Designed miniproteins, single chains, continued (4). Designs and how they scored, part 18

Each design is a single chain, and the fold is of that chain. pLDDT is the mean over its residues in the fold that is shown.

## One batch from the design tools (miniprotein)

Design m12639
Fold by ESMFold2-Fast:
Structure m12639 (fold): chain A 85 residues (1-85)
Amino acid sequence: DPLEEAKKYVEKALEILEKDEELYKKVMKEIAPILHEFVLAVANKDIEEAKKTLEELIEKLKEIDPNHPLIQEAIKYIEEGLKKL
């Protein structure tokens, strides 16, 4: 299931961000609404909405700190999830 595969990549991206607790708290505050929309898209089997929310997650992470190594690694995992859709 492409949506379940994409979800696993997003979960891995969040796990990477958790390596820095302060970064994780800051990021989660900013991306929580987008993550909620992604989870709803997966539940509704809405591939186009899932793609849109993953693209919005990537954009938001780049706005937070584009040069942070954990942000860059998290973005790569989200991009791999997006490729599954």
Scores: mean pLDDT 88

Design m12641
Fold by ESMFold2-Fast:
Structure m12641 (fold): chain A 84 residues (1-84)
Amino acid sequence: MEEAEKLEKEGKYKEAGELYYEEGLRLEAELRFEEAAEAFKKAAEAYEKAGDILSAVAAYIRAVGAAFMATLPQETQEKFRTKL
């Protein structure tokens, strides 16, 4: 995501983290959990640089969850995608 990378280069880490987090949610909705995990990790790193430790922790937890989901069969991934 070029826009988020540009924001990081400009020192706008909170805005970059928000864009990476939105990308992670989009990829997760598409069941692209490995890519979602990477996006959430980038969001967490950006939030950490912004000093938003709570958002960084939340994004790291989401990244770990997405990475775990990537190890499961696609049919199982779909079951956990439910909006509960």
Scores: mean pLDDT 77

Design m12642
Fold by ESMFold2-Fast:
Structure m12642 (fold): chain A 72 residues (1-72)
Amino acid sequence: GPSGEEALARAREHIARAERALAAGDLDTAQKHLDEAEGAIVLAMSAGEVERALELARRAATIGRQLREALG
């Protein structure tokens, strides 16, 4: 499977893409990238990168709240 570092890098990339899609009003794309980020965060935690993965999980949670507000 991917290393913890590879999983963290993937999570950061998808978080950034979700943030950009949300800012553009592309809610479907934002949800897709948020789902990918959450999967990568789980992989990073499984690889022992717990503290860094939890920081990314907090960012993902913020995006999820903003996405839910945008959806109604």
Scores: mean pLDDT 89

Design m12643
Fold by ESMFold2-Fast:
Structure m12643 (fold): chain A 55 residues (1-55)
Amino acid sequence: SKEEIRKEIIIGLFEIARDTSIFLAENPTASPETREENRKAAEELEKIIEELKKE
């Protein structure tokens, strides 16, 4: 259905955001604080992805 296609697109966008946050968490030129906040952002995005996959 169109709703299922939209849901898959939205999940894909959140997955890109999660992967970007993981990449930024490993950036050696960033401050330790910035890396830690990106790690936390990736964890929050993963929770959102899991919730979207249930609904």
Scores: mean pLDDT 88

Design m12644
Fold by ESMFold2-Fast:
Structure m12644 (fold): chain A 67 residues (1-67)
Amino acid sequence: MVELSDEEAEEIAEKVRELGEEAEKLKESDPEKAKELLEKGLKEIAELAKVPKEILEKYEKLKERAE
């Protein structure tokens, strides 16, 4: 399995937190931009974290159904 260093894991956690906060703010003014930001941010974070594509696809599908 792919493992991340403690530093790398902390950086990813920080990006997740920032992404969530920014998307929540955008959701009130521009929900479409918030959705795009979440989709792009999750993909970037997954590349850094080596997250299995199957997990990513499940999150993307849930976001589409939330419409």
Scores: mean pLDDT 68

Design m12645
Fold by ESMFold2-Fast:
Structure m12645 (fold): chain A 81 residues (1-81)
Amino acid sequence: SEEEEYKEKALEHYAKAVEIGDDTDEFIEELIKAGEYLKKAGDYDTAIELYKRLLSILDKDHPLRPKVEKGLEEAEKAKKE
C-alpha cells in the first residue's frame, strides 16, 4: 500500500541520517524527512519519538528547530484524531 511505501521511505531517510552520523544540517534534515514519512504512514508514535529526540539534541537557536517543533505538533495532533 502507499502507507507501506511511506514507511519504507521513512526508513531510507533514517538510514541516511545514521550514515551521516553527526549533527550537521543534512543529518537533521534527513531525520525531519523520516518523521514526515512516518506521519504520512500513520506511524505517529515513532514520528513523535523521533521529533522529541531531535529537539533534545538541537540548540534552542538552531535554524531547523522550528521545522522539528512543527512536525512534532502535527504528529501529536494527528495521533489524537
Scores: mean pLDDT 81

Design m12646
Fold by ESMFold2-Fast:
Order: sequence, then structure tokens, then C-alpha cells
Structure m12646 (fold): chain A 63 residues (1-63)
Amino acid sequence: SMEKKLQELKKKIDELNKKVDEIGRITSEATRRMLELEEAGVDPETLAKLADEAQRRIDEIRS
């Protein structure tokens, strides 16, 4: 029924909003950490690994 479809859509939107908030948190934390490590003179390979790890976490949430 249309009503059930609207309720399911509402639930999916709420779930997506929670995922967006979590992705935002991961992005902010990763950016902050990478900036700290870059200022500390950590090698580009280590920074790339941190970016890859953050991206994997985001991809897992998107799935």
C-alpha cells in the first residue's frame, strides 16, 4: 500500500541522516588527525594510509 511505502521511505531517510552524521564525524576526525601529523612531519605514505582507512570506514557506512 502507499502508506506502507511512505513509512518505509521515512525510515530509510532517517537511517540515511544517521549515516551522513557519522560520515561527517569520521571526516572531521580524520582531517584533524592528518593535519596534526602533517605538522609533526610524518611521511606522506603514513598520511595516505590514514586517508585510505577513513575512506574504508565511510564506504562501510554507505553500504
Scores: mean pLDDT 84

Design m12647
Fold by ESMFold2-Fast:
Structure m12647 (fold): chain A 68 residues (1-68)
Amino acid sequence: MPSAEELIDEAWQRMMEAIRNHASREELEAVVAEIEREFAARRPDLSPEQAARADAMLAAMREMVESH
């Protein structure tokens, strides 16, 4: 199974790929929403440190969408 760190890296790769491909703000919002749902489903299996990293990642991604 992928580690939480691998999932975070994959989420960032997906976000960066969308930005690189000139995705619209709506498309970026959809990507972030999907990532949020994936991490919400996995939250019971995450350590407190892993959950904090996931929350930080989602906050950063939301800020990037707002700045787009």
Scores: mean pLDDT 81

Design m12648
Fold by ESMFold2-Fast:
Structure m12648 (fold): chain A 100 residues (1-100)
Amino acid sequence: GPSEEELEADVLEALGLIAISLMKKDKTPEGVRKAAEIALRVADRLEELGHRPLAAQVYIDAAKAAYEAGDKETALWVAERGVERFPDNEELRKLLEELK
């Protein structure tokens, strides 16, 4: 069966998806920012557990969700932190350039 760390990773993936789903266009700027901060904490823990590609994807999805919600400041913040943490991720670098 799965290890405790594998179960933690599955729960974190679900929590990340929930946080991203809360970044809807009709949310307040404060709500979008708080949801993004939760998504990044989840992503950082996923990376610590060895799920680096999944963690990078959470950063990408969170930045896109913030931008779609109209919060360009939060989208830029997420993308910049994503590139810092995943400097070899081409999609994050491209996303950061498109958000500038």
Scores: mean pLDDT 83

Design m12649
Fold by ESMFold2-Fast:
Structure m12649 (fold): chain A 66 residues (1-66)
Amino acid sequence: SWRDEVLKGASLFQQGKLEEAIKHFEKALELKPDYAGAWRLLGKVLESMGKTEEAAEYYRKAEALA
């Protein structure tokens, strides 16, 4: 389920496995694109990777869905 993908992504993010975390959050968004939490989590991962511009866009997407 999309919830399982979010949990896997969050676990990987906590482990510092940023690229793997992104894959799971992207999978969650494929299953439920209106879940603001997944957009926000993807933004946090991108911010951790130094992709500040991309992170800002995902934060705005999450805000629009909240």
Scores: mean pLDDT 84

Design m12650
Fold by ESMFold2-Fast:
Structure m12650 (fold): chain A 90 residues (1-90)
Amino acid sequence: MEADVYAMAAQSYLGQGKYEKAIFYAEQALKLDPNSSFAPIAYNTLGEAYMKLGKYDKAIDYYQKALDLSPDNERAKRNLELTLKLKEES
């Protein structure tokens, strides 16, 4: 499925520190299938990329969307808590 390919590409670019590319591919995954099993992964990737770019409000919004779809996502919850702290310090 194309949405899976884009979600995995976004994760790969995130791991490489290519945050703008990670955002682009995660957005493409969500555009193709916003209700797929990959949607929480794509939202978390958007959150992490925006956090790394210092766009904390965007990051918080995306982590919340990931948790709305997957409430047990420990990574998204941890990243949300970290981003809230970073926003307070900025």
Scores: mean pLDDT 84

Design m12651
Fold by ESMFold2-Fast:
Structure m12651 (fold): chain A 99 residues (1-99)
Amino acid sequence: APELSDQARALANSDIEQVDQLREQTKKLQEVIEKVKKAKTVEEAIKIAKEYGFDIKAKTIEEILEKLNQKLQQLRDQGKELGKSMFDQFDKLVQEALS
């Protein structure tokens, strides 16, 4: 049905946008983590994180890295869930098209 094709395109476009946003955020966060690892002071590490849009409050560089790695893990988990959702949606559309 034409409506099913239009819904599939809208869904695919939305998923692509979400994947691109997660990819951009993941890349940005990985860059911040690498820069924070090179920081010589807690104040420098906090400033680096803040310049990239991460308002991290911590007393040590290790705590800043832990919080940034926690955010990176959250983005990775979101990427896995999105990937699973996209696969499930694709499989459902294929099954409906074959019916």
Scores: mean pLDDT 73

Design m12652
Fold by ESMFold2-Fast:
Structure m12652 (fold): chain A 66 residues (1-66)
Amino acid sequence: GAFEARRLLLEALELAKQGKDDEAIELLREAVRLGASPEDLRRVGELAKKLGRDKVAEFAYELAEE
């Protein structure tokens, strides 16, 4: 549900900080399946971009448009 989706978004950001971009992206996909909002995905994209994790940021923005 929504609580699980938010937890996965936070875990994805932590993986991105560790340079585990592909693992972070898989958690973003799972969060969307569990109901992550486009607004929360855009915020994750902004944070990932500030961390220099451009691949994760681009993917988060792409998911927000679906």
Scores: mean pLDDT 84

Design m12653
Fold by ESMFold2-Fast:
Structure m12653 (fold): chain A 74 residues (1-74)
Amino acid sequence: MEEELRLARERAEQLKEAARRLAATASPEELRRAAEIARREAEAARRDTSLPEELRRLAAEAAEEVARILEEAL
């Protein structure tokens, strides 16, 4: 579990950094599409009962933060 949580946190940080780069360079159409995908991923993560609660929460929070970063750039 601890190793999985560590990797999940690292992945979350990578995704947020990628979102920040996309926010700086992408067109409004690309940003809208990416934000919509991130919102759907957050919702899917919350419903994914196959994952431990901690991993599920981390995944959902990361996707929500990605969506927020992209939406704020619009």
Scores: mean pLDDT 83

Design m12654
Fold by ESMFold2-Fast:
Structure m12654 (fold): chain A 74 residues (1-74)
Amino acid sequence: SPEEVRRLLQRYRDAFRAGDIAGASQVVDELIELLRDDPELRSALLGAIAEARQLYEEDPDAALARLDDLIASV
């Protein structure tokens, strides 16, 4: 459901903000399993997460804002 996706994205953001690489990776695995029958949504969300991770190396605040926008969009 959209609410379950949103909860997982919130958990991802919190782990990401805390520098919890293992926790962030676990949430990605849970998103893949939750969305196994929705490859389009899965691809879009994983792509957005990967973009935010790359952006974090240059601008952590902008990366977190991207994740917040993603959470608000689902």
Scores: mean pLDDT 85

Design m12655
Fold by ESMFold2-Fast:
Structure m12655 (fold): chain A 68 residues (1-68)
Amino acid sequence: MEARREVEELVRRLEEAAREGAPEEEVRELLRRLVEAAERAPELTPEQQAAVEGARNALAAAERGPPL
C-alpha cells in the first residue's frame, strides 16, 4: 500500500533528521508530509500512529506561533 510505505519512509527520515540536527524548516516539511501521507493510509501501526500524533502536535504548535 503506497500511503503506508510513505508513512514508514517519512518516519525513518524524521528520526534521521532529528539525530543530525536538521534545520527547523526541513523538519517541518517532513512533518507535513508525514501527516498528509497518514491521512491517506487506512490504518497505521502503533509506532507510526505515535509518530503522526507527535507530528500533528509539532505542526499545531508551529502554526500558533508567538502572538503578533
Scores: mean pLDDT 74

Design m12656
Fold by ESMFold2-Fast:
Structure m12656 (fold): chain A 62 residues (1-62)
Amino acid sequence: MDLNLLLSELARIYVEQGEEAARAFIEEKGLSEEERKLAETVLRMVDQGLAAGREAAAIRAA
């Protein structure tokens, strides 16, 4: 499978269904060690983006 498509799908699952679903997706796909490291990096970046988005929304609501 194309790694870019796999990482894109992972990011979508994380945003829509949360971390547990994204973790399950990684396990289900049987990624290599290198692919798992990239997936972990993507999840961390998405998580940081969501946290920043929540802070921005809270500021706008105040």
Scores: mean pLDDT 73

Design m12657
Fold by ESMFold2-Fast:
Structure m12657 (fold): chain A 90 residues (1-90)
Amino acid sequence: MEEVVEEVARLAVEAAKALLAGDEEKAQELFDKMVELLRSLGLSEEQARAIAEAGVQVALWLLQQGASEEEVLEETRRVVRQALQTVLKR
């Protein structure tokens, strides 16, 4: 699970960067990869999409505030982990 959290957070940061660069096709590709990884944990498509969207939104907001890549990645991991724990009830 933690390895999936790290990979999803990494993909969310890259998707947010793609959105800021205007690369909507790359952002969608990365989003689809996040959804697939989350679904591999037994989540529904709706649950997987909600968590992926939350990760991208938090990464996008932090990048726009001038946060470092390390800070963005750490906070995105925290958000994704908390969302997964909420959905899976541990």
Scores: mean pLDDT 84

Design m12658
Fold by ESMFold2-Fast:
Structure m12658 (fold): chain A 91 residues (1-91)
Amino acid sequence: MTREQFEAELAAAVEAIRAHPDPEALRAELIEMISRSLGISRAEAEALLADPEALGEAAAAHLAERYPEATEEQLEQVREAMRALAAALRA
């Protein structure tokens, strides 16, 4: 994915979160998705979603561990995306 594509998709995802008619249902769905993607409990996923910086770091660490060839730019994109998405849920 190019930086331009990443920025466009991130902006669209943030807008979709802000426009969602049922934030509580969206939050529950995202907690389950994070839990499955990171291989952690729902309670741990909920705690991470409440802390945008911690979620970004956890996602980047997981990516780096699973894909050692991931560039620092890709790791920063994951941190940025997770922080923006979690922050949008709090707004």
Scores: mean pLDDT 76

Design m12659
Fold by ESMFold2-Fast:
Structure m12659 (fold): chain A 91 residues (1-91)
Amino acid sequence: SMMEKFIEKMEKKIEELEKRLEELQKKVDENPDTPEVVRQLLRDAKRLIEESKKLLEEFKKNPDVPFVEKIRLAMDIAGAEFLLETAEKLL
């Protein structure tokens, strides 16, 4: 099923983002001199990851999810990735 492949792809991306966030959060927690902007980027990334997880669970429960919600999930994932990459560059 195309929906099953989409869900699997999105789950993998979310898992990769959660691991990156966890690694960056440990780095930030170990460095008290970390700029507030980096801490804010990690908080924003965490919010997008959590929103993505909720959307993915709704997709699993309801096969009739509107196309716009699929776009929203993809955009939240892309946004989280961008925020984490930016945080890494500022560290």
Scores: mean pLDDT 87

Design m12660
Fold by ESMFold2-Fast:
Structure m12660 (fold): chain A 110 residues (1-110)
Amino acid sequence: SAAEGAAFGAEAAARGAREAAELAKQGKTVEGSIAAGAGATAAAAGAAAARAGAGEDPAARRAAEAAEEAAEEAGEAANAAEQGDAEKAEEEAREAEEAAREAREAAREA
């Protein structure tokens, strides 16, 4: 379903953001930024597809919104990792993980 695509994208963003946080702790700022950036791109694509396919389905729209949040948080994790801010990357990873859980719950209701 369109909502499942959003949930898949949001989960990719959460994984990328988490990888960015761990890599930033190791001083691997470029690798961390790439991981979170890839996740953000996947979440954005999933969200767009879900919005296009949602119509009037409120659960599918909620999954798209959660995937958009996951994309934003993964993008912020990428920026934090690039700057070597492991603490900020960790915060953004947690927020992306929460958004991914919301996207998955919404997809189950769609």
Scores: mean pLDDT 87

Design m12661
Fold by ESMFold2-Fast:
Structure m12661 (fold): chain A 88 residues (1-88)
Amino acid sequence: MEERRRLLEEALRLVVEAIKAYDAGNYEEAVRLLEEAARLAERAGDRAAAEALREAARLVRDPSASDSEIAAKMTAAALLVIGSLLDL
């Protein structure tokens, strides 16, 4: 459980940094951080969080996606990571 907790805590930190990067207009950094968070969530065994994080990264790269859609997906991914941490 300790390794899983560490991976999920780091994934959550990366999601927070990705949100900050996105708000600052640094879209490439936001994508990189979301993809890193997804890999950590997957290693922790949380496929749902990993899929949500990859979807958020895909939307950040999509020029047709709205800011509200991207924000909603990043928030949903963060809540999934938090939920997994609370279940530990």
Scores: mean pLDDT 85

Design m12662
Fold by ESMFold2-Fast:
Order: sequence, then structure tokens, then C-alpha cells
Structure m12662 (fold): chain A 64 residues (1-64)
Amino acid sequence: GGDARTDAEAARRAAEEGDAAAAGTSGVHQYKLGGNEELGRRAAQAAADGDAEGAAEYAVKGAE
């Protein structure tokens, strides 16, 4: 099974490296595993817009 905390940590590290796609992927993974659907979608949208920090922030919030 997935671990929302591990996904949030991965998103944060991806954002530190400027990898918006990797940060957004963690948010989408949380959504698919029963995390917060709205925050997962916002993480994916931020990643599509090239906003690595925003993608990571939404992924972390989705893990709460």
C-alpha cells in the first residue's frame, strides 16, 4: 500500500530539485490511494504549470 507521508516527503524533495512533474506525481498518487482528491488535482495542475513548490505544498496538505 501507499504511504501518504512518504509521498509528501518525495514531493518536497522533488520541489527542492526544481522537478515540478515529480512533485505533482506524488500528489496524484495520494489522490489515487484515497487521499484528498481536490489537493491531488491542485498538485497535478501546479506541476503542469511548472510550479514545483506549489505542487509539493498541495501534495503535503493532501497527506494530512
Scores: mean pLDDT 65

Design m12663
Fold by ESMFold2-Fast:
Structure m12663 (fold): chain A 115 residues (1-115)
Amino acid sequence: DPAREARREEISRAELKEMEERKPEIEEELDEYVEKARNGELKTLSELLKGLAALIYRGEEEELIEKVKEQIIKLKKMNPEQIKRLNEMIDHMKNSEWTDEIKYATWVNLQELES
């Protein structure tokens, strides 16, 4: 249906424009959370989750990702099953062929859920 496809393209274009307008803000936030993770400045669960996502999206060192993961485990007092689920989530994020649009959409959704 050409009319339906045209409406979908128009909606997608509006969403992409909104993401592009927020892209500099999101890039600055990602870089800020990477720096906070390196300096051990992540304190709350929200900050640790944002830091973990930022490290993965930037392709930062495994040692840094592991350090933030350990902080989440300790703060949440995670059991072995919860730790397994966290590791599965991290592996999924690392192995995803993430476009900029998917990364920014995920970042925005995390922001909406956590603050």
Scores: mean pLDDT 71

Design m12664
Fold by ESMFold2-Fast:
Structure m12664 (fold): chain A 52 residues (1-52)
Amino acid sequence: MTEEDREKAKEIIRKAMKNGLPQEEVDKLFKENGIELTPEERRELAVEIAKE
């Protein structure tokens, strides 16, 4: 993915974690922003955010 897509994905995941959004809502937000993540990429971003 591009750096822009990665940054956008991290922002979406942060908002989802803070607001308790279900995975379906996160997937919808990714689709609306043209972001395609593998399960591995999604896990890596979530771990990175959790360490912040």
Scores: mean pLDDT 76

Design m12665
Fold by ESMFold2-Fast:
Structure m12665 (fold): chain A 62 residues (1-62)
Amino acid sequence: SWEERLREAERTLAELEAAEAADAAGDSSALDASIEAGVARIVLAVHRAIEAERARKAAELA
């Protein structure tokens, strides 16, 4: 649901970003590490955002 939607958006963004960067750099081997790090950062950010949003919703509704 919400978590699933965010992960789906994350995949789409990663795919678009990878394609654009590969086209600009012209070297996918150098880009792999950057993409991997970027995805890891996004996953962590998404987890944090979901947890924060859940906490806010719980506090708001009480």
Scores: mean pLDDT 69

Design m12666
Fold by ESMFold2-Fast:
Structure m12666 (fold): chain A 70 residues (1-70)
Amino acid sequence: GPQAETDARIDREMPRMQELIRRVNERIDEVDKEIRERNLPPEEARELRFRRTDEINREASREYREWLAE
């Protein structure tokens, strides 16, 4: 029934979702590394982190929407 189709979709989507989350977290960690390497003042660091995190989240949202449209 519909539950079997839902379960199959979850089984396919869960690994892809975990991969997406992992990539997002990795990109955020890279932003933190960049901030540390550049030794930015706290205000500039917060602004950069906000901008980069927003960009990462927008890209992830677009990928997820593309994914749902399949």
Scores: mean pLDDT 79

Design m12667
Fold by ESMFold2-Fast:
Structure m12667 (fold): chain A 118 residues (1-118)
Amino acid sequence: MLREAAEALTEALLLLARKTLEALRARHPEWSEEEIEREALRLAREAFPGLGEAAEHAVRAVVAEERGDEERAAEYRRRALEAVLAAVERMAAAGEDISRYADLARAALAAEARAAAR
């Protein structure tokens, strides 16, 4: 259960990273890809207290995947999952309801799948 929650949260962070990169490129067509990546990493770090490391790894994974670097993308996806696992283990130890976070992540992924279909 805890690993399944971490996997759902990791997929949600990857989805958010992709949307953030796309939004930054749309708003700043004059920026280099390096400037886009740097700003996405800054936003990830600031937006998710306690998940900042995982969110940064998610951004790096999406950037590597878009560049066709499957090995680097897989490495950053692994690091993101490990960071999320560590974070959800800390939250569970603190008495937080991890299932609620996993349900929200799955709902966000399902909403995106529906939007992409139409």
Scores: mean pLDDT 81

Design m12668
Fold by ESMFold2-Fast:
Structure m12668 (fold): chain A 65 residues (1-65)
Amino acid sequence: GTVEDIAKLLMEKCGLSPETARAIAEAMVAADEEERELLARLVKKECGLSEEDAQELLELALSAQ
């Protein structure tokens, strides 16, 4: 599901633990669209994601239900 897809990206691109990645993914899915965008931008800044990886994270976060 979308939570697993976001968590997998965070684990693979940011090196986060499975527990931390799942917690962030669940927070993004529970947030409204504007909050999802903000969370994705914060993760990009903290993890140092490339523009391409950050865009993928944002697209996954915004596609979440």
Scores: mean pLDDT 78

Design m12669
Fold by ESMFold2-Fast:
Formats: sequence, structure tokens, C-alpha cells
Structure m12669 (fold): chain A 75 residues (1-75)
Amino acid sequence: SSHLAEAESLLFLGEAYFRAGKYEEALELYRKALEHYRKAGDEEGVARALRNIGRVYEAQGKLEEAREYFEKAEE
């Protein structure tokens, strides 16, 4: 679906920004990917986007928020 293709592109771009240390830009892209994965009904994609959001919060030292997103990814 168009939502799945968009989600995958946004996730890939978000990972590139995360690797570059651009955490706020990565977070925005991962949140957009999450929305598109939800619209596509891709549960694995939703979990992957949630884990990546958790990784951004962890990198920023926001450990409580990171834990929340990691827990959501395992549901």
C-alpha cells in the first residue's frame, strides 16, 4: 500500500538522521512512519517505529520515555 511504502521511506530517513545525531529530526520522521504503519495495519512496522522512537529518547537521556516506548513495542 502507499502507506506502507511511505512508512518504510520515513523510517529509513529517520534512521539516517539518528545515525547523524539529529535526534529531533529522527523523532519527527519516526512518528510519521508510525502513523503510516498504523494506517497500513502493519503490526511489525508499528513495533519497529516504536523501538526507534525509544532509541531516540534513550540517546537524549530521557530514560522514562524510552522505557514507555520499548514496552509499547512489545505489546
Scores: mean pLDDT 89

Design m12670
Fold by ESMFold2-Fast:
Structure m12670 (fold): chain A 55 residues (1-55)
Amino acid sequence: SEEIKELFDYVKERTEKIREKMRELKAQGKELTVEDFRKIANEVRKEIDEERKKK
């Protein structure tokens, strides 16, 4: 259904954003830690929140 598909797409987008930021840091030669992951997850959450406000 439309609603289920939209939910899945949203979750995928969020996960991909986190993975992409982690990939970029790794490409820069930075070793990723649990703290780095949490920081990235928080930044992605903020970005999504801001995007929702632009609706």
Scores: mean pLDDT 75

Design m12671
Fold by ESMFold2-Fast:
Structure m12671 (fold): chain A 61 residues (1-61)
Amino acid sequence: SLMDEADALLAELREARLAGDEERARQVEKQLFTLMSRMSVEEYEAFVERLAAVEAEVRAA
């Protein structure tokens, strides 16, 4: 499903950002942007909450 794909990409984004791999993070962000364009409003709201959690984890690291 789109949310399973988004979860996998968010995990990849988290790892890239924690590693300081800016190029990998940028590539994953482009893939996430493409998925966002295919999301329903409900899926997008769930995605934004999950993205915020990833950003909080990276800031805390």
Scores: mean pLDDT 84

Design m12672
Fold by ESMFold2-Fast:
Structure m12672 (fold): chain A 85 residues (1-85)
Amino acid sequence: SSLLEQAKALEAKMAEYQKKADELNRKAEETDNKLTELGDQTNKEEYSKRRAEEGKKLTAEMSKAVNLAMQYGAEAEKLKAQAAK
C-alpha cells in the first residue's frame, strides 16, 4: 500500500538521522580528546571554556539529529497503524 511505502521512506530517514547522531557523537569525542591534548595547566580556565563551547555545539547538533530521527520514526509508526486498518 502507499501508506506502507511512505512508512518505509520515513524509516529510511529515521535511520539516516540515527547515523548522523552517531557520527556527531564520535566527532564530540574526537574534539574532546584533541582539546585535552592541547591543554596547558597555566591556561586551564581558558582551555576548559574552549572545550565546553566545542562540546556544547556538537551536542546541540546531535540533539537535533536525534529529535528528527524520533519524529520520522513516530510518523512511520502512525502510517503503519493506519495501513493496518
Scores: mean pLDDT 76

Design m12673
Fold by ESMFold2-Fast:
Structure m12673 (fold): chain A 82 residues (1-82)
Amino acid sequence: SKLEKEAEEYIKKAVEAYQKGDLEKMVEYLAKAAAIYEKLGDKEKAELIKLLLEELLEDHPNKEELLEKFEKIYKEELEKLK
């Protein structure tokens, strides 16, 4: 579906942002992908994205702020997809 392709594109953009050291953009793209997967009923992929992000940020000093940003964008995108 179009939404599945959009989610995959956001995952690709998140990987590119991570490789460039742009953690804020990585978090934004991951949140958007997770929201799309949740809307599609793929709760497993949505949860996996969140768990992988939490693991990736485990030792980062800005972990809490980045996870809060993820949750904000995730909720905003879920509401838009309603």
Scores: mean pLDDT 86

Design m12674
Fold by ESMFold2-Fast:
Structure m12674 (fold): chain A 82 residues (1-82)
Amino acid sequence: MYRLTVEATSKDPVAAAQLIVEALARAGEVTDLRLRVEPNKVTVEALFPSKEQAERAADAVREAAKKNPDIIDSVTVRIEEL
């Protein structure tokens, strides 16, 4: 099992959260999704059965952030083996 953690800073954290969740959904079926929305920060955690699926999801999130610099000020993506 692999945990993917996404932390993004944004002036519109709700829009950032939607963007991240959509990117994860495009990468595959998302299970055990946890979301925390704060005034200038959003944190998303998801679990994946394989490292390859987690890496694909991480790449999808990074691409979405790169395409939407007006919504996402910064993004950090971390993958941990459980």
Scores: mean pLDDT 83

